Designed miniproteins, single chains, continued (4). Designs and how they scored, part 46

Each design is a single chain, and the fold is of that chain. pLDDT is the mean over its residues in the fold that is shown.

## One batch from the design tools (miniprotein)

Design m13677
Fold by ESMFold2-Fast:
Structure m13677 (fold): chain A 81 residues (1-81)
Amino acid sequence: MLKEIEEKIREYEKEHEEELRALLAELAANPDPAVQAQAAALAAALVARGDEIEATEKDEAVRYEKGFEATLEFFEGLKAL
């Protein structure tokens, strides 16, 4: 059961990872220090949210779902820069 869930999560992450990598590459190429500062603030907020989810959620499926939502919010924030 656990191994099957891990395999499904890994496959899903692999599919979405390409979109996330494209956004990160675009931001890394942006020389604007204001954009870099905002991106750093969003990254810090994502880390804090991840720590909160890890502390409060013991169910791996729920933890994955909330972690994915937090990651989507992070990248939507980056797109708004």
Scores: mean pLDDT 70

Design m13678
Fold by ESMFold2-Fast:
Structure m13678 (fold): chain A 76 residues (1-76)
Amino acid sequence: SPLVEEARRLVEEALEHLRRGDVEAAIRLTKEAALLLEKAGESRSHEFGLVLQALSLLLDGRPEEAERLLEEALKL
C-alpha cells in the first residue's frame, strides 16, 4: 500500500529527528504516520500498535523508549 510505505518513511524521519533531540518533530511525524496507517486500514496491525505506543511515550517525555518501539515498527 502506498499509504503504508509513506507511513514507514515518516517513521524513519521521526527516528532521525529523535536521534538529533528534536522531540517536537518526532511527535508530529509519528502522529502523521499513525494517521496514514489508520487510513490504510492497518488499525489492528502490530505496526500501528507500536507507532501509537511510541507516540504515547513521546508525549510522556520518554523518547528513548519511543525510539526502540519505532525501530521495532520498521522491522515489520
Scores: mean pLDDT 88

Design m13679
Fold by ESMFold2-Fast:
Structure m13679 (fold): chain A 92 residues (1-92)
Amino acid sequence: SEAKARSRREIEELVRRINETHKKFQERLKNGELVSSEEAEREARERVERHMETLKLKPYVAAVSSMVGLILAGEDVDLVIAFYRLALEAEK
């Protein structure tokens, strides 16, 4: 059926995006490329603060859970790196 074919394509596309984001994240970690854009850093800080207030999460948990969620959504690796840096900062 066309509906089942569409659902399969949507799942395959999501898996492809997840794998691409994860691969880019691993490559940046391996190369020590931990500098995100100023826009990504601002977005990450605002989202961590919002999740701390809304979900009452500790900073580290808010940063790590957001980072994992972005990878699973196949989002921009630059934003993933920004959350990774915030998680490291929170573990001081």
Scores: mean pLDDT 83

Design m13680
Fold by ESMFold2-Fast:
Structure m13680 (fold): chain A 84 residues (1-84)
Amino acid sequence: VEELLKKAREALEKGDYEKALELAEKAAEEARKYYEETGDFEKFARYFLEAAEIAAEAAVLAGEVSAEEAAAALAELRARLEAL
């Protein structure tokens, strides 16, 4: 998961928003598998939130969503993860 998050951030820094989104999605999927195998919710939540943050930033920079919409979605995700 950590390696996918690192590659997603590198793609984002290079302006490859499509690649950053793809890698962030893979990181989120691997985080979910990690949780299914280990039951480690805290690490899952951290990895999943980081992947969502990268995806949100890539979508904003690509012009697909507004920064306000991305910030609201991330705040909602954080609240949901904390409530579990």
Scores: mean pLDDT 78

Design m13681
Fold by ESMFold2-Fast:
Structure m13681 (fold): chain A 109 residues (1-109)
Amino acid sequence: GLLGVLLGLAGLILGLAGLAIGLAATNTAGAVAAGLVAAIGGGLAARGGEIARRTGSVLGAALALLGGLAATAGGVAAAKAATSAVGAAAGVAGALAGIGAAILGLEGL
């Protein structure tokens, strides 16, 4: 349904934002910000994918898959930029959220 599409799109936008912040990050604060933005994006994409899977929305599922992949890339970039365990943990959380969203998006296709 429309809600799944909107959540998938929001997840994609935030996942890409997390990737951009992660690639530009040179310190722990930037890495934490990138990881958190990617994690939120991954979570939104996962929720969108779950709704798309239940309602049969191909567009919502595709957006959840793309959002999950973007969040995973953002989480990995955040982890690489991290100079502390906290920044690395935020990056890993973003990557795991992205992976979950990608799986839910694939199941919705």
Scores: mean pLDDT 75

Design m13682
Fold by ESMFold2-Fast:
Structure m13682 (fold): chain A 91 residues (1-91)
Amino acid sequence: SVELLKSAAEAVKNVSKEIEDEEEKKKLEELAEQILEAAEKGDIESAKELVKEAIKLLKEIAEKYEREGNTELAQKLRIAAKKLEELLEEI
């Protein structure tokens, strides 16, 4: 569903605002834009792969923040990743 993919792009963009590292933040913002563009073009398969890439990156950033003692932000990122995984199961 294009609607679910657009929701995924918005979720990635929203969680990028919580990221403290500017490079990681920019990468998530770029992924959100790419997901939205692929979804709008009807490229569902590419959009799904980009959502999977965003999930992987969010999990990696969450693990980093957990190791650094930022457990609150790590938890927020893990919740975002889980919501994206749930959206992918419905597409």
Scores: mean pLDDT 87

Design m13683
Fold by ESMFold2-Fast:
Structure m13683 (fold): chain A 90 residues (1-90)
Amino acid sequence: SLEEEIKKLEKEIAEDPDNAVVWGKLGELLAKQKKYEEAAKYYEKAGELDLEAGNNERAAYYYEKAGENYAKAGKEEEAKKMFEKAEELK
């Protein structure tokens, strides 16, 4: 189930908190549940981790996803900041 997949990914984050892909996957699943603000925060964390690791292209992707989800949550200023971060990495 979706809930079981989320729990599995939460355990993976507890064991390896620097795995950007796992943070991004949780963001995706939360967005599917329409938990847009939570999804945006998870995508933002994924972007931060990839930026720290020098994975600029994937960091930009995650920041764009964070911006989209902040916008859906009505968080216009947070969305703008995420889109600006993504653009700076192109």
Scores: mean pLDDT 89

Design m13684
Fold by ESMFold2-Fast:
Order: structure tokens, then C-alpha cells, then sequence
Structure m13684 (fold): chain A 62 residues (1-62)
């Protein structure tokens, strides 16, 4: 049975990718910030750091 946090993380990262493709970098940054929260709740600081960088990159493009 998949971890509910892993499912939420997958959905959040998919939404971020959709927003980036649409050029909606403000929306993409919000979904990457959500992904940071989920990664931290999963005890994955490596993933949280990765998504923090993605959120910052998106904010720079907005």
C-alpha cells in the first residue's frame, strides 16, 4: 500500500510541472513549496532540499 505522503508528493510535483510548462512560475513555486513540506514530513531532507531549490528557481523566473 503506497504511503499517502508519497501520493500527495507525486500530485504536487505533477502540478508544479504543469504550471512550469504553462509559464505560471508563481503557481509552480507554490507546488514546489508544498513538495518541501511533504518531503520533510516523510523524513527526506534530501528531497526537501531539492524541492526548495526548484521553488527558488521558479520564483526567479516569475
Amino acid sequence: MPDPLEVELTLATMQAAIAERAGDYEEAAKWYERSVELAERMGRPDLAEYFRKKAEEAKKKA
Scores: mean pLDDT 83

Design m13685
Fold by ESMFold2-Fast:
Structure m13685 (fold): chain A 69 residues (1-69)
Amino acid sequence: KAEEYLKKAVEYLAKSLQAHRAGDLETARKYAEQAIEYAKKAMELAPDDELIRNLAEGIIKVAERILKE
């Protein structure tokens, strides 16, 4: 189940990056926020899984950079 949330986080991050590249910063921010939410859910479901934690943290950092645009 944690992997399902991680997959959704990656999908929303990809959509956020596409919107950001298109100059649609508002849509990019919405998808970035969704990526962060799903990444956090993955970490909560698998708190002892180092790989999931590291991947989720990476997603959150990239998404946070988009939010600062």
Scores: mean pLDDT 84

Design m13686
Fold by ESMFold2-Fast:
Structure m13686 (fold): chain A 58 residues (1-58)
Amino acid sequence: MDRGVEYAEQGKPGEALRAFGEALEEAVRRGDQKAVDEIVGKLRELARRSPALRGLLR
């Protein structure tokens, strides 16, 4: 998950979103609800702080 945050902080919102998406898909596939909630929480917080990432989320 650190990669997604690192990409967002480096100004690579598309790569950050892809990293979070892949991790979320893997967590869902494993039935790991805690990981799902954590990933979603981090993504929402980054979207609030990054206009570029927020734009990507529409």
Scores: mean pLDDT 71

Design m13687
Fold by ESMFold2-Fast:
Structure m13687 (fold): chain A 66 residues (1-66)
Amino acid sequence: SLLSGEAARKVADLATRIGRELAEAGVPDSEMIRRVREALRKWAQENNDEEILKWLDELEKTRAPV
């Protein structure tokens, strides 16, 4: 895992919440991963969570899912 257990849980909790909000807003499944990833990056920047930011950068490089 590229994240600590604590950071992985934060990502999972945030992704679940963001995904629900995006689904309620009518975002299609095909765009869901991209939109969740964008929202996670904004959250991590706002909260100065460098671990999540580094993980997101690595995902972009490897094209891995959220």
Scores: mean pLDDT 77

Design m13688
Fold by ESMFold2-Fast:
Structure m13688 (fold): chain A 71 residues (1-71)
Amino acid sequence: AQARADAIGEGYRGAIKGLPDEEVARLSGISVEEAEAIRKAVQTALDVMDAGGSPGEAGLAARKVLEEARA
């Protein structure tokens, strides 16, 4: 649970740095699908903030994207 959240956070940093999803997954110990979900979550957070949303709202929207990708 907590360790997995930390791994996802590490993948998030890798995705922002423009690493390929496969490399992010390998370094973070997560699946390629989770790395793709993190990249989509980042874009969703940026879209929320561009629309005038708060950082908290952006974080919740990003979490929802991650949950849907893993369903």
Scores: mean pLDDT 69

Design m13689
Fold by ESMFold2-Fast:
Structure m13689 (fold): chain A 58 residues (1-58)
Amino acid sequence: SDEGAAALAGLTGPLGEEYRALLEEGRRNLSDPARAAEGRAKLAQAEAIRAQVAALLE
């Protein structure tokens, strides 16, 4: 939906893999009460990567 997010999702290699891994792990961690804080942190890291890449594309 977002152009920066779409560009990052299409990126192969370490950054694209890290972004997708953080999203998946964060989502899984949110389903475990003991890991909820870790899940939120991972989702925040993924959002930071997305925002940074989007800014670089401007």
Scores: mean pLDDT 74

Design m13690
Fold by ESMFold2-Fast:
Structure m13690 (fold): chain A 70 residues (1-70)
Amino acid sequence: GSMSAEELLERGLEALAAGDYETAIAYFEEALSQNPSDDLAKQAVVYLSTAYSRLGREEEQKALLEALSA
C-alpha cells in the first residue's frame, strides 16, 4: 500500500538526518502531493527548505519561501 503523508514525513526526516538530502526531498514532495493537514504541510515545507539549502539549491529554496508568503 501507499505510505501516508505522516509516514513519508518521517522517512524524509530519517533521510535528512543521514545527510541523504535528495532522498529527503523526494519523500517531502510526495508527502505534500497527498494534500496533508496544514500542520504537516508546514513541517514538510520547512524540512524541504533545509534540504534544498544543504544541496545549494538556492532557487528552489527561495521559491519555497516565496510560496509560504502567498
Scores: mean pLDDT 82

Design m13691
Fold by ESMFold2-Fast:
Structure m13691 (fold): chain A 99 residues (1-99)
Amino acid sequence: AMEERILERAKASPVFTPEEWELIERVLAGDREAAVELIRRAAQMGYPLGKLGLEALEKGDWERALRIARELVHNMLIAKILQEIGDEIDAEIAARRAA
């Protein structure tokens, strides 16, 4: 599955801390406490999905809250992978200019 492929790629990345990794795995396993923590952090950072997650939690809509937490995880995984690729491209450009 796509999620499993992204997860395996992310596990190979040195950019994730053990604490971030634990939170990600707990959210993907359906841990409600981990989902609340991720939603809270995203909302405090001004992410629209974090705000929608807080609204779902206020209404007791756990299906929606868990879905939003999973989307936040997917966004984090994609952002970290794109950052790593970008850093690699920047390093290659710098090396070519130095030659």
Scores: mean pLDDT 76

Design m13692
Fold by ESMFold2-Fast:
Structure m13692 (fold): chain A 66 residues (1-66)
Amino acid sequence: MIILTGKVEVKSDLSAEEAARKALPEARKKKDELIKEAEKMQKEDPSLIVIPIVELIANGVKYVLV
C-alpha cells in the first residue's frame, strides 16, 4: 500500500474556512494529478494499492481531502 500525499497551502486575510473554500479548486486539481500518478503506478504494478490524499492548509488550519 502506497499513500501519495499532495500539499496545498494558502495564506489570506480571510477566515481559515473562507480561504480553504477558495483554495478547493486548486486542491481538487492537485488530487486529480495524484490520481493520474496513482493510475500509472497501478498499471506498472497491479498488486499495488495506491491512495491519493491532499492536505489543504489554510491560514495554518489543515483540511484533508481523501
Scores: mean pLDDT 81

Design m13693
Fold by ESMFold2-Fast:
Structure m13693 (fold): chain A 56 residues (1-56)
Amino acid sequence: GGFPSEEEQKEYIAYAEAHPDAVLPASGEAMTPEKNKFAFGRGFKLLEERGLEPAP
C-alpha cells in the first residue's frame, strides 16, 4: 500500500499519544511495525498542530 488513509493517520496519532515515553529508533536500529506506526503518528500530529495537511 501507499500513503496512509486519513483513518490510519488518526490511528497512528492515537498510538503515538498513547506511548509518550517511546522514542524513535536510534540510527542503525531495525524499524519494527510498532516503531514505524509511532514515527508516522508523531509526524502527522506535528503536521496537524502546525495547521499543515500531509501530502497524499
Scores: mean pLDDT 61

Design m13694
Fold by ESMFold2-Fast:
Structure m13694 (fold): chain A 56 residues (1-56)
Amino acid sequence: SEKARQRVDEAQKRAAELHAQGRYDEAGIVLGETFLELAERKEFLDEDYVLTLPPL
């Protein structure tokens, strides 16, 4: 879904900024929370799938 894609894109941008600052743990948390949220909603498993991770 477009909303799922936008959510992932925003999370990746924030994670990239944190990573650039050396805040790797926080970057991982941001991505992990977004992935878990989308997994629970099954949104990233449809045709709007923007992650190349295997289905949970």
Scores: mean pLDDT 67

Design m13695
Fold by ESMFold2-Fast:
Structure m13695 (fold): chain A 81 residues (1-81)
Amino acid sequence: MENAWKTIEKSLKEAFEKAREEYLAEIDRLIEHGSPEVRELAEKARKHLEEFEKDGKASHAINALLYLAIARTLFKREQEK
């Protein structure tokens, strides 16, 4: 029988997987359609997200979201004509 601690971990993993798929799709779009600078930032966001999945450190999650936000902002500016 699993302890409550393990059941909580499973629930968090399920919610995390749903969020990850959305973030990965967004990162992929920025890499596909962005400039080299946007692509580099999106790649950094992906790497931090992968590190967060491996070790669970909040700093990796925060960095992933920051790089993603910067990449998205630059991409938006590049689309202004």
Scores: mean pLDDT 74

Design m13696
Fold by ESMFold2-Fast:
Structure m13696 (fold): chain A 68 residues (1-68)
Amino acid sequence: MAKDYFKAMLRSYDKDKDGKVSVEDAKKALINAGLTEEQAQEIIDKVKDEKGLVSIDEAAEAAVELLK
């Protein structure tokens, strides 16, 4: 349930529908989903690639893990 919620929020920022969002859009999506800036940054730091892109699936999974 929570993972699907975070995936839905992240997908709303995925204009290209390629399953990836920028670090900036991922941070906005996670904060809008109810996380703090610190929590969003922790997730991004775990899942971002060297190009500054974030996988929606990995970010949603990390968000669920953070809430445990």
Scores: mean pLDDT 79

Design m13697
Fold by ESMFold2-Fast:
Structure m13697 (fold): chain A 64 residues (1-64)
Amino acid sequence: LRVGDEGVVVAPIPQTSPDELALRPGDRVRVVEILDEKWVLVENLVTGERGILSVSALETYVEF
């Protein structure tokens, strides 16, 4: 994962924290900032909302 990477959500992403971005299949996301080894700040390009996602969720549920 790199800042500026864009992908498409291919499956529903389970939320485990209130700070996690709500995403639906077909939504486009962009990596805004890599916060640490577990968390990244992402933007939903469909809604314009920003929030965090785990690196694991991005690798599992988003196609880059």
Scores: mean pLDDT 77

Design m13698
Fold by ESMFold2-Fast:
Structure m13698 (fold): chain A 84 residues (1-84)
Amino acid sequence: AVEEVAEHARKAAEALRAGDEEAAREHLGKAIELVRELVEAGRLEELYEAVAAAHEKMAELAAAAGDEGLAAMFREMAELARAL
């Protein structure tokens, strides 16, 4: 579930950058459904881990784009989410 949320968020961002709004909506929708399931199940530790995983994927995208400062910020947010 955690890696699935992060992977769908990453694919949505990639699709949006490529101009494929339909694929972006589909992947974002799947990520939202998985987060909803975690919230409804009371699985807060898994929710925080999903947030951390998503930020790690965003850091990878920022680094690939050459934005090392943004990548560092996302990695810090991932570490904070895991500490909660």
Scores: mean pLDDT 73

Design m13699
Fold by ESMFold2-Fast:
Structure m13699 (fold): chain A 68 residues (1-68)
Amino acid sequence: MKEEIAEELVKHARELADKYGVPEYRELMERAARTLATAVYNGEITLEQAWAGLEKLAEILARDAKAA
């Protein structure tokens, strides 16, 4: 179910924001998770690709926060 996929990815996104120490990007991470959940539901990407994408996004955001 689309809602179940979104809930799983949003939870993971929140955990990543906390893990990478970027709570200011929590909302951005949650929005990205919902977008990725829609893509998974539509068969555009796999769930594994969505998880990997969120991890990569968290890494980028944490790096950019340190560079400012």
Scores: mean pLDDT 81

Design m13700
Fold by ESMFold2-Fast:
Structure m13700 (fold): chain A 63 residues (1-63)
Amino acid sequence: MVTVENVAEFLLSVRDALRAGIEYLLSQKVPKEVIKEALRLLYEQGKLSEEELREALEYLDSL
């Protein structure tokens, strides 16, 4: 089961390794759009910094 909330909780658990977390989610066939929404949700909740969000989105766009 893949929801934005589930993806966000997973990404938060691997916050120090977001690139690896993104790769794992893509290997589980999670759409890029869902990962992007989860990253933005974490930022809006104050759980992810603006720099972390930017780096993660840049990496996601490179894949």
Scores: mean pLDDT 84

Design m13701
Fold by ESMFold2-Fast:
Formats: structure tokens, sequence, C-alpha cells
Structure m13701 (fold): chain A 73 residues (1-73)
């Protein structure tokens, strides 16, 4: 059985995967900057609810990506 700690780590890993997919889709021109920003803000909200150990590092990466995209709008 998965522990609560393992479940939190898996949840964070899924949000990191969503982050990578969103950034890649934007770089490939598959989504607009507005669509990318909306998705990154959703991912950030989910990561902020996490109790996983690596949360601060993941949030820092998302915040950098959001700031870069906001400069393109």
Amino acid sequence: MLTEEQIEEIKLALEEIRFAITVNAYKKGRITPEEALAELRRIKAEVEKSNAKDKPQVLAAIDRAIAELEREL
C-alpha cells in the first residue's frame, strides 16, 4: 500500500509532468501564451496544496516560467 508521503510525492510528480508538457507545448507553438499562463497558474495552485518535500523547488520553477510568459503579453 502507498504511504501518505508516497501519495504526496506522486501528486507533485504529476504536476511536474503537467508543467513540462505545458512548457513544451508552448515552445512548439501548440498553445498560446494566454493558454500556457492559465495552465501554469492552475498547476501552481495544485502544487501550493502539496506537502511534498520538493514543493519549494517546483514552485520556484513555475514562478520563473509564469514571469517569462507575462513579459510576452
Scores: mean pLDDT 84

Design m13702
Fold by ESMFold2-Fast:
Order: C-alpha cells, then structure tokens, then sequence
Structure m13702 (fold): chain A 76 residues (1-76)
C-alpha cells in the first residue's frame, strides 16, 4: 500500500513539472487515500492547489486551505 502510494507521488511530481496541476492533484489524492500519513503527498497537494488558486482562487482557495489543514494534522 505505502509503496504504491510512493509511486503515485512520483507520478504526481512529474505532472507538477509538466504544469498539469489537475492531474497532479488526482495522483496526490490517490496517494493520500492509500497512505494518509504521507506528509510529502500532502505537501505536494498543497503546492498543486496553490498553483491552481493563482488562476481561480474562488474555486481552489477553499481546497488549498483544506489541504493545508490536513498537512498540519499529518505532520502530527
């Protein structure tokens, strides 16, 4: 499970590098569903939402805030 989550995180990083933030969010969300304690996946999800919020803060601002709160919880 965790190993599969790590592979999804790596694919999500590639999507971020390509500027495909929507795909990156999908991949990081799948990784978190498999391993909710994966702090790196939460950090990258926050980054992807931040990039999208720059274009549409009304749509992605609340999602960015939610992801940031969950990141704080995952860091324990």
Amino acid sequence: MKEKAEKLVEEGKKALEAGDYERAIQLFTQAIELDPDNVEAWELLVEAYRKLAEKDDIKYGPLLLSAAVNLAVARK
Scores: mean pLDDT 80

Design m13703
Fold by ESMFold2-Fast:
Structure m13703 (fold): chain A 118 residues (1-118)
Amino acid sequence: SVREAGLAVLAEARRAAELVLRRIDAPDLLARIGALFDRAEERLRTARTREEVSAVLQALLGEVAAAVREEAARADPARARRLAGAGVAILQNLVGLAEQADIPMDTAAVQALLAELE
């Protein structure tokens, strides 16, 4: 089902995000993004349509980008660049997994979020 596809995308994206954030020693961001993924999983369990699944993943992209920007704003320039790079990798991976699962994403909105992290 589209819900099962969305849950599979979320689980794989979460695993990749945790790996990236642990590698750059970002425990606060790891905890924040983990909570965002937990909330998205709960929302996906009640999703019934492809549009609802897409909306949950799209909202998660925005929430992850915001969390990364807030953490980067509190960091020195070198750490801010590493945090932004991790954020870009997390967003690109989630979008790629959604595309492979035939879950539509707003490409223009994704590009705008990626630009915010550059």
Scores: mean pLDDT 89

Design m13704
Fold by ESMFold2-Fast:
Structure m13704 (fold): chain A 71 residues (1-71)
Amino acid sequence: SAADARIDAKVAEFEERLRKEYPDLPEETLQRLVDAFRAHLRQVAARDPAKLDEEFERIYKALLAYLKEQK
């Protein structure tokens, strides 16, 4: 679906950022973070698809801010 494609695109962006900014991050830790992010977005889509974009942006911005502060 269009929602699944959007989730996959943002998850890919998140993973790319982690690999570029934290190259020494253990693969198991990176995959756990990616899996957690994907699971959160899927839960939002399953609960209320109409709120997907709003909740997606909220979670995405929070995670990017967290990663930026850790660098």
Scores: mean pLDDT 74

Design m13705
Fold by ESMFold2-Fast:
Structure m13705 (fold): chain A 78 residues (1-78)
Amino acid sequence: MEKVAGAAAALAAAVEDNPEMTPEQVREGLKAALKELGLEVPEGSALELAEYLAKKAKEGGAEEEAERLVEAVREIEE
């Protein structure tokens, strides 16, 4: 689960550092991260993919990183 927590933290930081990213760019980043982690890549919005990765991070004890990722992606979509 360490890799999942790290991916969630890295994506959250990338979105926070680049608030000009489009939802499509965020979605592509999330797809790439999920594939790299060997996880299933569901179809859906950037927020839905972020929530899925966050759920996996929370299962590994990375609740803070998971919440941070969802907040960052929600700001881009809204």
Scores: mean pLDDT 79

Design m13706
Fold by ESMFold2-Fast:
Structure m13706 (fold): chain A 88 residues (1-88)
Amino acid sequence: MVAEKLREALRLIREGIRAFEAGDYEAAIEHLRRAAEIARSTGTPDALAAAEALEEAIEALEAGDYRSFAVHTTAAALIAIGALIDLE
């Protein structure tokens, strides 16, 4: 079910942010990569937009652009939350 995939993606986004706050950038990237894969597997426009924002966040983190990382992870979380609300 789409809602279950979006909830799992949101869980992984939260874990990725926590890993980033702890300074574990490798774990942060891994969690966000999994979140993006799950969102893409959903195939809805909002989930695809969230996956794109997550991929931009990963690229920013790998480049050391922590501000862009924060912007893109926030955007991905808000898109995923909005999509989940629309499904309930």
Scores: mean pLDDT 85

Design m13707
Fold by ESMFold2-Fast:
Structure m13707 (fold): chain A 81 residues (1-81)
Amino acid sequence: SAAVEAIRAAVEEGVAALRNPEDAALLREEGERAARAAAAGDAARLVGAVLRLVAASLESEDPADAEVLRRTALAIAKAAS
């Protein structure tokens, strides 16, 4: 589906921009969860993945990685709308 492809593209772009390997691993995990939720029409699970990425952006010690996580979370939410 177009939404799943857009989510995967946003995740790959975000992962390529992240400097912290822990943030990259988290984005891969939550991004895949978001893609699967979108494919299943599971809005609650999709929102959960987006909120976890937003929470990670607030906890990140790297301001650049925090911005990437926040921007990618927004892109995932927009793609699924």
Scores: mean pLDDT 87

Design m13708
Fold by ESMFold2-Fast:
Order: structure tokens, then C-alpha cells, then sequence
Structure m13708 (fold): chain A 57 residues (1-57)
């Protein structure tokens, strides 16, 4: 399992950045992403935190 996080001004932007980091890490390790779960939370300052957890093979 790999976990990556990113912060952005919108839920969509935070999600995109977190997913991009996850894809880059999987590529560097030569692993295939078999399952992806994304959680997005609003931060007190009005930004969004996206956490992506991936099962890899």
C-alpha cells in the first residue's frame, strides 16, 4: 500500500495533485496500481487536503 497527499484550493485540484504524485511513485517503483481510494477533507483555512491510498502489484 502506498499513500500520497496533496493540498489545493479546490477539492478537484487537491485530488489531481495527490493522484499525480501516486502515479509518479508507482512508475518509479515499477508497480501497477490495482486499486485506488481517495479521501478529500476541507481544512480550517479553506483549502482542501486529498489523501490517496493505493494497492499496488
Amino acid sequence: MIVEEAVGPTPEEARRKAVERMRERARELGLEITREEVIVVRLPDGRYLASVAAEVR
Scores: mean pLDDT 82

Design m13709
Fold by ESMFold2-Fast:
Structure m13709 (fold): chain A 72 residues (1-72)
Amino acid sequence: MEEQMKLLREGAEEAKKRGDNKSAARLYTSLGELYLQQGDFESAIAWYEEALKLDPTNEKAKKGLEEAKKKL
């Protein structure tokens, strides 16, 4: 789990540095989903918000953010 989260974060940061904001947003969304599954709702919210900054049309990030906020 921790290794997967690290790889997703690093991949997203690298995609963002290349200007691939949609790929970075998808990776941040996946990271948010992992934190949500682990019960870390605060971290899940943070990563979904980062995804939406890069791609405000990402429906998975929007739904994940709403779910994580309801869990708080």
Scores: mean pLDDT 83

Design m13710
Fold by ESMFold2-Fast:
Structure m13710 (fold): chain A 59 residues (1-59)
Amino acid sequence: SRDEERRRKIALLLSERGFVRQSELAHELKVSRATVTRLLREMEAKGLVRYVPGRGWSF
């Protein structure tokens, strides 16, 4: 599905950059901030990603 491809792209960007801002993910994936937020929350609920205040999203 498109969401599976988006989650793989998020994982790739986190692997390459370490920390990535929500706005950077929205730009790279060419989707809305709301879509990125939903995907990140789904991945966070599964223990796949975490948010670090001042740094952004990471594994």
Scores: mean pLDDT 87

Design m13711
Fold by ESMFold2-Fast:
Structure m13711 (fold): chain A 79 residues (1-79)
Amino acid sequence: MSEEQREEFEAAAYILSAAVLILIAERVAETEEAKELVKKAREKLEEAIEAYDKGDFKKAKELAKEAMKLAKEAIKLAE
């Protein structure tokens, strides 16, 4: 596997992981603070998908990781 193919695969995997975490966060987010984190996570996921579509797999992966972090933070705020 080439470095480019590895980066593409990793970017796709992180985007899918972020999408799943955002779906979980949306179901458990009860507070305004948690809902704002979900909104920010979704915005970062959209940016990650746009970067992926443009072939910037490194940027897509970084944005997807940021979306995952925001979604996890929203889940932690859910009681």
Scores: mean pLDDT 85

Design m13712
Fold by ESMFold2-Fast:
Structure m13712 (fold): chain A 83 residues (1-83)
Amino acid sequence: SSERAFELYQRGNEAYNAGDLEAAIRHFREAAELGDALAAVNLGRVLLRQGRPEEALAVYEALAERAPDFPLARTGLEELRAA
């Protein structure tokens, strides 16, 4: 549900702020799978920070397909293609 996605998104932010990047990735991935676009954006950013650009690209491409007018997904794709 959207409520569950938001809860997972919050848990992801808490884990990220605590420096637990693996927990952040897990929670953001679950939230993104439930349709949370902001969780998908944050998942991509954490994956890039961990040096996992191919996984970040897949996340941004999936988000851009699902939400084509969501500007942060397009920005993420452009940054990856420019690198």
Scores: mean pLDDT 81

Design m13713
Fold by ESMFold2-Fast:
Structure m13713 (fold): chain A 65 residues (1-65)
Amino acid sequence: SVEEALDQMLRDLEEALRTEPPETLRKAIERGIGLLEQMLKHTTDPAVKARLEAEIERLRELLEE
């Protein structure tokens, strides 16, 4: 499901946050945002939509400064 895919992506990103250099991490976050935005485009469940939007915003904040 979209939720399971989101959970897996977030786990992978958390691992990357601990091990990857900053430039590699930025690219991983940017790719993650793109995938989450694609999921959001095809999601109609309000709870899943809200979670996707919250995670996208959090990842965007990580890219800002």
Scores: mean pLDDT 78

